# Designed miniproteins, single chains, continued (5): the designs that were tried, part 62

Each design is a single chain, and the fold is of that chain. pLDDT is the mean over its residues in the fold that is shown.

## One batch from the design tools (miniprotein)

Design m18283
Fold by ESMFold2-Fast:
Structure m18283 (fold): chain A 78 residues (1-78)
Amino acid sequence: SALDVRALVETLVRGLRSPDPAVRLRAAEQLAELIRRHGEALLPLRPVIMPALEAALGDPDPRVRAAAQEALEALDAA
């Protein structure tokens, strides 16, 4: 449901701010996958997703930055 999708997005966005780089990486990868699979359904959540992914582009872990870039590209293509 849309409520379940929103709750998942909010959890993943929170994960991007984790002190654990493994949690941030997984959150970025899962957001990218979710956007690729359900991009149109996630467009109403763009105001929540986009600022979090833009912040993740500055992450100290290059894998988190790469996953955030892929997620933003997928969001732009939706």
Scores: mean pLDDT 84

Design m18284
Fold by ESMFold2-Fast:
Structure m18284 (fold): chain A 80 residues (1-80)
Amino acid sequence: MILTKEQLEALADALGLSPEVREALRKLYEISEKLDNKGKIFVEAQLGLLVMRRVMNPDLSDEEILKELERIIEEAKKLS
């Protein structure tokens, strides 16, 4: 999978559209664009898991989603 603008918009919709979540997703997208294919696959897999968690548990807070996004961002930075 390649993280596209359309996929980013779909992820924002799935994870909630709070300004903090949108900003974290934007930052992750910018980092992802600089990664090799393995790094991009890692980011896509982690985002897919987070989306599934949100779908399976709609009560999952934006704060919890933000913490997971921040973790993914830090791991992605280590790959760049």
Scores: mean pLDDT 74

Design m18285
Fold by ESMFold2-Fast:
Structure m18285 (fold): chain A 61 residues (1-61)
Amino acid sequence: MNTVELTEKLEEIRELAKTDREEAIRKAAELFRTSSIRDQLIILGHAKELGLDLSEIHKLA
């Protein structure tokens, strides 16, 4: 996906992380699964900054 689309999806995950961390992890895993290796690294970095469980994201992807 392009950088703008990726950024918008990451912003949605950030908003979810404030109210429903389990849903945020699930959405991050779905995004991770369908992304390129480069974009997957960006997603994991963003999730780490939000304090989401990276192992759970990797497991669900």
Scores: mean pLDDT 78

Design m18286
Fold by ESMFold2-Fast:
Structure m18286 (fold): chain A 67 residues (1-67)
Amino acid sequence: SAEEILAFGKKLYDNGLYEQAVAAYEKAIELDPDNAEAYRNLGLAYRKMGEFEKADEWFKKAEELNP
């Protein structure tokens, strides 16, 4: 499920595997495009990778779904 993949992505993020976390979060979004938490976590992962502009883009999408 999207929730299981999102939880897996969070575990990857917690272990510093940010690129793998991004892939997991993208898969979660693919299965549930309205999941604001997945977009927020994707933004956090990009921020950890120094991709600040991409991070802000994903945070904006999360905010639009769940302000």
Scores: mean pLDDT 86

Design m18287
Fold by ESMFold2-Fast:
Structure m18287 (fold): chain A 55 residues (1-55)
Amino acid sequence: MDKRLEELKEELREKIEELERKEEKSKEEEIEKEILESFIAMIEAIKKLEEERLK
C-alpha cells in the first residue's frame, strides 16, 4: 500500500479543518473546501483500487 496517499490525505484533511475553524467563510473558501473534500474522496478510491489489485 502506498503510504504517500495516506500522508497526502492527512494534509488535505488538516487544510479542511483550518477552513472549518473560521467563523465566517467566503464563497471562495467554501469552494476550496469542497475541492479538497473531493480530492480526499479520489484518494480513498485510488487506495481501494490498489487494495483490489493486491488481492
Scores: mean pLDDT 76

Design m18288
Fold by ESMFold2-Fast:
Structure m18288 (fold): chain A 97 residues (1-97)
Amino acid sequence: GLAKSPEELLAEAISLNNEANELFKQGKYEEALELYKQAAVIRLQVLGPNHPDVATSLNNIANVYKAQGKYEEALKLYQQALEIYKKALGPNHPLVL
């Protein structure tokens, strides 16, 4: 197919994230994880590693690991997301507090 624009890629990431949220609610953690990771890759490629939307994707993946009892993996991703939020939004922003 033709190459997608940045806007089309970000719309795809939103769609993947919404589908992953519904799978997560159903307890389909591995399926949710796959879609959250696909959304994260798109956001990383389009927005770069320091964008708050990438941090949000890391939090979503961490929530899946936490639900699976993978607490060490979840903690690492939560910490990475927090550092991105701090750098992008500042330490006093609601997403950091």
Scores: mean pLDDT 87

Design m18289
Fold by ESMFold2-Fast:
Structure m18289 (fold): chain A 56 residues (1-56)
Amino acid sequence: SAIERAIAALNAATTAAAALAAVHELQKLGAMRPVELSASDSVEEIKAKALAALVR
């Protein structure tokens, strides 16, 4: 499914840009609660916040 692909992309992300793209996709699919990300967040911080915000 699109959600499974987006989660896989989030987990595989090695750059902030890739992690943010996966977050935006998951938010568009309704699979993620709103999460506040900072431009100064590292890729690991973005991934941690995003994974914690996943619904279901």
Scores: mean pLDDT 79

Design m18290
Fold by ESMFold2-Fast:
Order: structure tokens, then C-alpha cells, then sequence
Structure m18290 (fold): chain A 96 residues (1-96)
């Protein structure tokens, strides 16, 4: 039986994969709207979980792909507030 935390981790991974697939198809606005909705839902359950930090980092990448550098930075910084060692958020900020 999957724990609620294991379900959260799986849901976060799936949400990020779906969002990145949409973005790679040029559907960046849809990817952002989808992932912001999933982030809000999952954050309500575990607001300070590394899986939620990964969703913030993925939103940072999506906003960077959209040319929204200030928003990308904000989302990467939010990911690092939750998980200071998040490798995706750290790499994202270094690329900006």
C-alpha cells in the first residue's frame, strides 16, 4: 500500500513530466496553468516537502522557457526555501 507521502512524490513526478511534455510541444501556457494547479493541490497536503520544491523548480524552468526571467527566479528561490539542496532549482538559477 502506498503511503500518502509516496503518492505525493509520484503525483509530483507525473505532474512535472506532463508539464514538460506540454512545454516541449510549444504549449508552455498550458504547462504553466496545469502545473500551478497541481502545485496548489499538492502543497495543501505537504507544504514543506522536497517533492513540492521540485514542482516550484519545474515552474521556474517553464517560466524561463516562456521568457519570464523574473518569475523563473522567484519560483527557483521558492524551491530553495523549501529544499536548499534542490539540484534543479540551483542549476536553474545558475543558468539565469
Amino acid sequence: MLSDEEVLEAAAVIASAVAMTLAKQGRIDEAIEFLERELKRLEELYPDHPAVANLYATLGELYDMAGETDKAREYYEKALEIDPDNPFARAGLERL
Scores: mean pLDDT 84

Design m18291
Fold by ESMFold2-Fast:
Structure m18291 (fold): chain A 71 residues (1-71)
Amino acid sequence: DEAKKKLKEEARRQGKALAEALLAQGASIVEVMQKLTEESTKILKETKDLELARAYYQGGLEAIRKYLAAQ
């Protein structure tokens, strides 16, 4: 259970880091969302774990919301 919580937190941080990196490179919100969908789908296929895929996607959305609030 603790290992699962750590994996979810790591997935969330990875999704956030990907979105932040893409936004810093000038990617559009649409492009970032497409990439988050691709990567979260890969996580789902590899792990068969909806919670990990969801945590990754939520991390990315967190970065997008912060970016939009700063504009």
Scores: mean pLDDT 87

Design m18292
Fold by ESMFold2-Fast:
Order: structure tokens, then sequence, then C-alpha cells
Structure m18292 (fold): chain A 73 residues (1-73)
């Protein structure tokens, strides 16, 4: 089920968040809207089978860290 997969993916990405937070701090700031769009695209690509779970988790963790940074700016 898509919702269950989405929930598991986001939870795994949240656990990876701390590992990528420092790296995200060195990247250029993106607008919050652009970050949210990229997160949605990653989830859609994962559900379409275009991304592995490992790749989707790492990409989501990075964008979740960037999202947190954008909210603090």
Amino acid sequence: MDEAKRRALLEAAGQAFARVEERAATLPLLPLEEIDRRIAEIIERYQAGELSEEEAVEQLALYLALRQRALEA
C-alpha cells in the first residue's frame, strides 16, 4: 500500500536525517516550495520503482535536512 510505503520511507529518512544534517548545512539554500516539490518527486519515483529504497531514503534525508535549514532561515 502506497501510504504504508510512504510512512516507512519517511521514518527511515528521519533516522538518516542526523547523518546528512551537517552536509545539508554546506549546500546552497533552496526555497521551501522547491524542497517540498523535490521531496514529492522522490516519493513518486520510489513508488514508480525508479529509485531503490536505499537511494530514496538517502535523498529524502538530505532534502528533509535542507527543509529544516530553510525553515530556520
Scores: mean pLDDT 75

Design m18293
Fold by ESMFold2-Fast:
Structure m18293 (fold): chain A 60 residues (1-60)
Amino acid sequence: PSREEILEESEATLYLMKATVARLAGDYEAAIEAYREMKERFPQYRELAEEEIEKIKEEM
């Protein structure tokens, strides 16, 4: 993989971590926002982000 691809995956992982931390803190709104940003910036993770957002909404 290219350097750009590795950096993009690393950045996506940071958004995933941000969402996970917010979810564990009970901040569902912040978790949804993190997944929405991930989906917008990394289209390849759109389906994953949408599934996680639906799960969070069901927890609300």
Scores: mean pLDDT 77

Design m18294
Fold by ESMFold2-Fast:
Structure m18294 (fold): chain A 68 residues (1-68)
Amino acid sequence: GAAEELARALEFLKSQPYVKAEQVGDRTIIAEVTGNVTQLIGLVLRLIGDFPLLDVEVKGNTITLTAK
């Protein structure tokens, strides 16, 4: 379900270099990307493809994932 995808997405993001990710509440992950724009774009595309039960929002270098 969405909660299991959220947990897997958090593990994925924490495994990435130049990413600081944390879960905020029961349904939301916030990740800050300190790498370059190519890494940010690659992460966003992977998140959209691999975690379809999560909404992906990008503001600057910050990715917000929310369980649907």
Scores: mean pLDDT 87

Design m18295
Fold by ESMFold2-Fast:
Structure m18295 (fold): chain A 113 residues (1-113)
Amino acid sequence: AGLAALLAGQAALAAKNYNAAIAQFDAAIQKLGSSNATAYNNRGIALFNLKKYSEAIADFDKAIALDPNNATAYLNRGIAYLNLGKNDDAISDLNKALALNPNSSTAKANLAA
């Protein structure tokens, strides 16, 4: 079931088994449909940890399109932009993440860098 794949993906992500996490989130997206913002955001995190920043950004774009109030997706896309040297895009996303979650120490730290 799609929910079982989503939960298995989250467990694999927590265990830092990034390739296994991606496979489970792929299954979750296929079974739950392309409207699951959580599956896209979490697959993006796994891709980011594998240094696949452009692919991670595509998943964060999809997560944001599905849930425009997802502070975590803006934060993660901003950090991915920093890793690609796209500083203006990163600052924009980190400011949006901070506006949605003012207590984000990670967003504040990355804006100071």
Scores: mean pLDDT 83

Design m18296
Fold by ESMFold2-Fast:
Structure m18296 (fold): chain A 79 residues (1-79)
Amino acid sequence: IDEKEVLVALGEIYRALGNKFAEKGDYEKAAEEYLKAAELYREAGDLEAAKEAYEKAAEAYAKAGDEKKAAEARKLAEE
């Protein structure tokens, strides 16, 4: 099994978990799961998926009222 394939698969799982928390209105948890997905995608070298996941984390933090964490996640999306 390819290490990068495992990292992408884990990233997809955390992204899906983030989506589930966002649907429930648990935006703080959604953002945390999106950050985990973004880090896994970044480690796998999937920079586009990582950027999208960081952007989702930023949006979720903003909806949770955490403007500081939202700004930090947006900064990570720009890397």
Scores: mean pLDDT 85

Design m18297
Fold by ESMFold2-Fast:
Structure m18297 (fold): chain A 104 residues (1-104)
Amino acid sequence: DERKKLADKYNELGQSYLAQKDYEKAIEYYEKAIELDPNYADAWYNLGQAYLEMKDYEKAIEYYKKAIELKPTADAYYNLGLALDKLGKKEEAEKYFKKAKELL
């Protein structure tokens, strides 16, 4: 599917900008990827990562939860736990750290 190929290219551009800490452009390209492929779990996860690095923990949680709904991974559960821990939601964070460990 040409839309999936273009979504993959936008996701890769987002990752390149994230590596440069250009969060605004990273978010823009991840959003373009998910607009083309709303089931692109890796793009939702990467969007969560960008917001986590920006310390917008509430948005990071939202996007990690979406990534997990599409494709549960140890990394997504672990980073969801980290974002929750940063908001002081320690007990909820521990539950997701446990889920991450169970997937390893």
Scores: mean pLDDT 91

Design m18298
Fold by ESMFold2-Fast:
Structure m18298 (fold): chain A 90 residues (1-90)
Amino acid sequence: ELEKNKKEALEISIESSMILLEAGVYLKFEELSEEARELVEEAAELAAKADELAQKAIEDPSDKEALEEAKELLDKAKELLEKAKKLIEE
């Protein structure tokens, strides 16, 4: 289970880093609406926190609370970024 938890934490860290990269690109777009910008900024904040917690879970795979919180924050970051992308694409 500890090895499984470590692999899961690593995956969360990778996905969180990808969200941060994508959000950074969108935030450079000058014509981004205020609503879309706020969603991208919040997604980036949640993804950064998810990565931080995932790194803690990699160091201590027995910290189930850190792993669970990282998962929840990553899911929320993905949802907010997807919502922002729909606003940007319309």
Scores: mean pLDDT 84

Design m18299
Fold by ESMFold2-Fast:
Structure m18299 (fold): chain A 80 residues (1-80)
Amino acid sequence: KEELKKLVEDILKRIDNGESLEDIVAFAVEQLKKIKDPKLQKAAIRLLGVVTQAWADGLSREEIKKLVEEEYEKILKELE
């Protein structure tokens, strides 16, 4: 689960640092390729889907950050 936690932390940090959401998505895609566990990789794809959809819907960085945190918490409960 460390790879997924690190991915979420890096995404949230990049959102806070004002990085473009396109660049954050590109970064997340590269990171999910490094996840060897298929279940964790599927979870990472799901997180990426939340980011891309919220971006497409024109949500603020704070709203996107909140949705990422909520989805990650939901994923953690499903993985246990």
Scores: mean pLDDT 79

Design m18300
Fold by ESMFold2-Fast:
Structure m18300 (fold): chain A 74 residues (1-74)
Amino acid sequence: SAPPSLVEIAERILRLMAEAGPDAALSARELAERLGVSQATARRALRFLESQGDVERVPGSDRYRLTPAGLAAA
């Protein structure tokens, strides 16, 4: 089987974050471990989601949380 695309990984991140709750803050490392992908791949997917306005970085940390738009998209 082909490996998942960056877009597919981004969609899985949105679902995982929505299931964790709207206030959950997750790192690229935690998402990479849950999805079985590299941290670099998880960071690229998070940067893509951030560019779409679906996630935002928590100030002073390397963690991301869903925006209201991201929660609606998940």
Scores: mean pLDDT 82

Design m18301
Fold by ESMFold2-Fast:
Structure m18301 (fold): chain A 69 residues (1-69)
Amino acid sequence: MAKEKLEEALRALEAGDVEKAKELLKEAIELAPNTNAGAAASQALFSLERGNVDTAKESLKLALELLEK
């Protein structure tokens, strides 16, 4: 579930839909609270709120990698 939300958030960012990506990241964080993946997803959300899409994508990819474990 959290992985699906993170994958959709990454696709939304690639399409330029920042608002959808923020909503999906918030849902992913709620599904994986107090985890390394949740922390990385929170970092991605923080970067998006500051308009740094490239940094957000990197943090989002890290969150996905941490969930694959």
Scores: mean pLDDT 80

Design m18303
Fold by ESMFold2-Fast:
Formats: sequence, structure tokens, C-alpha cells
Structure m18303 (fold): chain A 79 residues (1-79)
Amino acid sequence: ARELVERADELARRAGEALRQGKYEEAIRLLEEAIRLLEEAARRAEEAGDRELAEEIRRARERLRGLLEQVKKKLEEAK
């Protein structure tokens, strides 16, 4: 579970760099991959009985989902 969170954090950092460079499509791809890893990490944490970790991961996932929605809106504005 924790290794998946670390990978998701790295993808989120890379997405932030892509956003700073105006690379919205790359940022979306990286955010979607990070969200997928957090979904798997939350499932594993819950199965392991680590409720605190599972809740922390769910909060991180919701933050990334919000960012993803904002980036998708910027892409729509570019059409």
C-alpha cells in the first residue's frame, strides 16, 4: 500500500511540473495514473485493517480528482 502511495506522489509531482509548462494532456495522464494507484492503495490498506492509512489515501485521491477536473476544464477552454 505505502509503495503505491509513494509512486502516486511522484506522478502527482510530475503532473504539477507538466501543468507549470502548460502540458495539460500530459498532466491529465499523470493524474489519472496517480488516482488509479491511490484507489488500489486504499483497497489494500482497508484489507490490511489500516483505517487511518486508508482514510489518508482517500483524502489524497479526492484532492487529485479535484485537480484533474480543473485541468480537464482548461483543455476544454483550449478547444
Scores: mean pLDDT 82

Design m18304
Fold by ESMFold2-Fast:
Structure m18304 (fold): chain A 72 residues (1-72)
Amino acid sequence: SSVVEQLLELAREREEQGDETSASMLRIAARQTERGRGVGALRATARELESQGDEETAKRVYELAEEAEREQ
């Protein structure tokens, strides 16, 4: 899944920046997406990222939620 690959890439980028919390959340979202539960998990993850002030990553994750919904 292209959505799963993009989530894991975002997680790796956050890990390289020292943001282990966001990286962990993105990896969990990727796992839920692989299980067919991605749309809700991705929207929840994006909202959490927004609450932490990471608006750019949140926007990317919202876009991935839309892509996941189209793949179903």
Scores: mean pLDDT 84

Design m18305
Fold by ESMFold2-Fast:
Structure m18305 (fold): chain A 56 residues (1-56)
Amino acid sequence: MALTPEEARAVRAAIEKFGASGVLTAPVDEIAKASGVSPETAARARERVRAQLEGR
């Protein structure tokens, strides 16, 4: 699925710091801090990671 550049950056940074499974369980604020994005963008990035891990 298509990510915005900001969401893609957040996803990559969060996975590098927490791992794919860790991103799904990490607090949104910690993902936002690690990725340098807003909590709203971090929440969307986490949901995108979940969708990707569903294999679709």
Scores: mean pLDDT 74

Design m18306
Fold by ESMFold2-Fast:
Structure m18306 (fold): chain A 62 residues (1-62)
Amino acid sequence: SMEEILRLIGRILRLIGEILDLERELEENKDDPKKVKELEEKIKELEEERKKLMEELKSLPL
């Protein structure tokens, strides 16, 4: 349904925003190896979630 498609797009856009915010934090904290590792792991998790949502979007009937 259109509602499901729009909700899924909204979730994908929110994830993109979160990833961009974390990438900014990563650049700001690049001198802290522990913080860098934590941020890189979190970014990876969000990128995997984004990938799953993109595949779900592709599988939805129009």
Scores: mean pLDDT 84

Design m18307
Fold by ESMFold2-Fast:
Structure m18307 (fold): chain A 80 residues (1-80)
Amino acid sequence: SPQLEEDRRRAEEIVERAGKALRDFVEAHKDMPVEELRALAEGIERAAVAETKGLSPDIQEEVRKRVRELADEAIAEAEK
């Protein structure tokens, strides 16, 4: 389906941009307490999820999960 292909492409673009934003943000603020980093990263996650409005529900859920995993990874890397 052309719509499904476009939805998947858009989802990948959203995840890629969110992942970069999360990495850049956490790296710039790695000296902050983890709780504060998490709260601010949640803002980036919410913005990314908002971009999925209008995509299929399954794709929205996949993006939410992937962006949360990227946030967890970025914060974990900053703690090293």
Scores: mean pLDDT 83

Design m18308
Fold by ESMFold2-Fast:
Structure m18308 (fold): chain A 58 residues (1-58)
Amino acid sequence: MEQLREEAQRLLEEARRAKEEGDFDKANELLEKAVQLASQLSPEQTLELIREAREIRE
């Protein structure tokens, strides 16, 4: 689970950078991948990652 969490966090960081560069399509794709990985984590970790992804979309 730790490796999956680190991978999801990396994807979220890449999504933030893509959004800052104006590449919203790439940002959305990375956010979806991060959420899919998060679905394999504990409910608490999944919720945290979903909240972070929501913040990036805003």
Scores: mean pLDDT 74

Design m18309
Fold by ESMFold2-Fast:
Structure m18309 (fold): chain A 65 residues (1-65)
Amino acid sequence: MTTEEKIELLEKGLKEAEKLIKEGKYEEAQIILDSVEYALKNADLPEEKKKELEKRLEELKKKLE
């Protein structure tokens, strides 16, 4: 899997989680966010892209609180 493919999958995961949060499906959103967090923690990505995705993840996690 290329770096671009990894970024695309992570972005799709974050977008799906945002949609689920908007629909009130917090349990499903949490599962997706946990998967994205795990992938980001172990992903070999450019630092700027990693920070961008981490910021989006944190914003979505705050919506679950």
Scores: mean pLDDT 81

Design m18310
Fold by ESMFold2-Fast:
Structure m18310 (fold): chain A 105 residues (1-105)
Amino acid sequence: MWVPVSSLLPADASEEQKALARALLKANDALTKAIEEKASAEEIAAAKAALAAALRAAIETMGEAGLETPGGRHTLSVPMIKYDEEKEEVELTDKTADIELDIPA
């Protein structure tokens, strides 16, 4: 079931926050496609690294807003999504991916 991106963001979200959200959705969609298309291990690893970088950027931005995030290496089980950039819509899949995330201390 496709859900508009605007329903997932605050009505007063900044353009920077919207850009970070779209970067996360695009990185997650790319990983979902790489896995579904049985891409090479190198391509899947690159897609996971891109998603980890987008997640870290979002955490750093939200951390500056007063959310505490412990530093160090973490493994996150991230729900995998499909993203339609033209329609600004997302679809949740039944799959999850384990993403390793290095958060600055």
Scores: mean pLDDT 72

Design m18311
Fold by ESMFold2-Fast:
Structure m18311 (fold): chain A 79 residues (1-79)
Amino acid sequence: MDQLRFNGEQARKEGDKFYEEGDYRSAATNYEKAGELYEKAGDLKKAAESYRKASEAYRKAGDTKRAEELEKRAKELEE
């Protein structure tokens, strides 16, 4: 599923850009989107990595509950 994987990569890159700019909330939402797209594409490793990045970004944005949910999601995909 080339389009889903491509869209996941674009969302991850967008997240990286916002993270470097200090916009952690926008970084988190883009990393979460990347995780969802990679998961739909069957790339569970990249999905887990993206959810972990989203978790860290949400934590930096002050959304600790969302961060914990995504960290749990990432661990479930790696097991």
Scores: mean pLDDT 86

Design m18312
Fold by ESMFold2-Fast:
Structure m18312 (fold): chain A 64 residues (1-64)
Amino acid sequence: SKEEFCKALKPYLDEIEKASESPEGRYLVADRLKELAKVYGRDDIAKVESNEERLKKALEDCKN
């Protein structure tokens, strides 16, 4: 569900803050977000090819 996806997203937000000093770290977090979106049936997020746009879309969806 959307709620389950957003709860699972929280650890990735913590990793992004830690990885902000490393482009490689941020890329790995964003790539894992694609797999997370597939697991929760969020094809709309998983189809986003840009890692930065994918993250923005996930964050916007989880702010409501």
Scores: mean pLDDT 71

Design m18313
Fold by ESMFold2-Fast:
Structure m18313 (fold): chain A 127 residues (1-127)
Amino acid sequence: VISGDIESGIRKAEEYYKKGDYANAATTYAQVAVMAARLGDTELAREYIKKAEEALKKAPDNAGTHLNLGRAYYYLGEYEKAKEYFEKAIKIDPKNWRAWDLLSQVYEKLGETEKAEEYRKKAEELR
């Protein structure tokens, strides 16, 4: 059974895409991917990651999409991919404390405790 939040997110993302609003479509598809990954629906998560990445090619400067793609990969256990997307998000918006905090969590999962602590402190400074 698909969550009502996932159904609503899919509908909203498809509406944005049909209107040519690729930035909001990409971000919303990525949010759907995050929700699916958190529910353990790996197939659904990967489907909406692909849709978000396709929309992102038409709007590559959207920091929110990079952040949500990183979160989706994180919940799938793909920490190297999550790291790439969080690093892209901080390059676009270096004052986003959530991106630094999430990058810290990725380094924790990768066993790089010193870098995890460094980036957590950076997130706290920006908050």
Scores: mean pLDDT 84

Design m18314
Fold by ESMFold2-Fast:
Structure m18314 (fold): chain A 61 residues (1-61)
Amino acid sequence: SSLFETLKRYALEGIRGAPSVEQAEAALAKLLEILRSEGFSEEQIEEIRRAGLEEIAKLKA
């Protein structure tokens, strides 16, 4: 997979396996910051943000 696809998959796996919602939210925020600093497109950042927030919502259920 491309670097972006690998990072997205790793991020979602990390969120799903996070020991708390707080840690999942922190991990997503950190990844989004890294993606912005590395010059990923706003579309790519939004794709990961949306998927990550969806996984976090499942942890809250």
Scores: mean pLDDT 82

Design m18315
Fold by ESMFold2-Fast:
Structure m18315 (fold): chain A 65 residues (1-65)
Amino acid sequence: EVKLTPLEKKVIDLIREAARTEGRIPSNEEIAEKLGISVSTVKKIIDNVMKKLGLKNRAELVTVK
């Protein structure tokens, strides 16, 4: 199974939590603020995670278990 880095796991967990509490996918800016990293780093992490998991749509990140 696909191995995620600790930071990639934090990004996915944050996205899943926001989807559960707000019913939406958080913006890159919201993720960056919560994790204390740059927006460009968030974009790179999301792109890498989507490629590793074979996802086509950002919304599919909430289905990862």
Scores: mean pLDDT 76

Design m18316
Fold by ESMFold2-Fast:
Structure m18316 (fold): chain A 101 residues (1-101)
Amino acid sequence: GGEAAAREARAAGEAARAAAEGKGAAGAAAGAAGGAGAAAGGEAAARKAGSEEAAEAARKAGKAAQDAGLAAGAGDAAAAKAGAEKGVKAAEEAEKAARAG
């Protein structure tokens, strides 16, 4: 069961990186849309998590990705980068927790 949660957590972290970089569309709109998608991904991962720790880490990864997307949309590259890094780290911790349980 944990592998599905781990894959969702990893996807949330990848979405966080994409949101900070503004991938797939021009400028602010891309960042905002990526952030929203990442937040939804984190929630989905949380629902599939086999442990409370994995669920919480997945939600934190999604929130960090959303913050990174909003910062990218506002033109704050430093905040976007910091948010993306936190999102990736949280997603990695969620993946480890899901696989370890």
Scores: mean pLDDT 65

Design m18317
Fold by ESMFold2-Fast:
Structure m18317 (fold): chain A 82 residues (1-82)
Amino acid sequence: SREEHLELLLQAIFSGEPEKFPEVTPVDIEALRAIIENDLELLERALEAGADPELVLRLAEYLGRTSIREFVLERYPELRAL
């Protein structure tokens, strides 16, 4: 589920070694790096590659990444209902 995947990604971030989690995909790693580095260009690439925008939004909120959050909501306004 999305909630289980969100919990997995949060654990991966806080571990400092997300690449060691077998359920974390290369696309997830790109999305996590974009959020941590506040890199909108890397985030765009991750979203184009299939990163879940809802998971990105929730991760950005947990990490206080306002620029990432606003970028996702501008591109996926339907997520404002979350």
Scores: mean pLDDT 78

Design m18318
Fold by ESMFold2-Fast:
Structure m18318 (fold): chain A 77 residues (1-77)
Amino acid sequence: MRASAAVREGDTVTVYIPRAEFEANKDRLVPGATVTVEVQSLHPEGLPAEITGRILSVEAEPSDVVAKVTLEILSIR
């Protein structure tokens, strides 16, 4: 079985995007689109990493301060 601790190309990841950033990019953050997002959880030191991925789903509830975006990873920088 593959360990879920390593994030690689072809894997699925869920990122939580602050509402303001989501609203600024809502036309690009749609299922089927390719986007590059900066996430903080991929470095041991907490430094941001860039993920380029294809969007599989977008979930944003009215009570949420973040949007939940699920990506298929195409590359990591």
Scores: mean pLDDT 67

Design m18319
Fold by ESMFold2-Fast:
Formats: C-alpha cells, sequence, structure tokens
Structure m18319 (fold): chain A 74 residues (1-74)
C-alpha cells in the first residue's frame, strides 16, 4: 500500500540524515537504497499519483546527495 511505502520513505530519511550527521557512508547508502527500492515499487505498481511521488523521491535523493557531498567537503 502507499501508506507502507510512505513509512519506508520516512525510514530512509532517518538513515540519510544520520549518515550525513555522522559522515557515515554505510548509513547514507542504506537510506539511498531504501528510497531507490520505493521508486522501483511505485514504478512496478503504477498507483494513482505515481508521477508526483516519483518526482518527490527524485528530489529527495538529489537534495540528500548534495547535503552529504557538502558535509564531506567540510
Amino acid sequence: SLELLEKKIEEAKKLLEEGIEKKDKKLFEEGKALLEEVQELIRLGRPPGQEEKLEEIRKLLKEYEEKYKKKLEE
């Protein structure tokens, strides 16, 4: 269900934020992989609103990757 996918997105955000804060590549990659898994599940399931949700996740991935890169350059 979309509710379960949303819970996975929130878990991924927690992992990404922790990875950035701690400069922990393993935590960051786990969070990124979870967001990518959610994107794949949405693409396969083709739920109503899929295009909007895929765009939201794409933007999240970009934002978190940029934050992580900047944090590592400190």
Scores: mean pLDDT 82

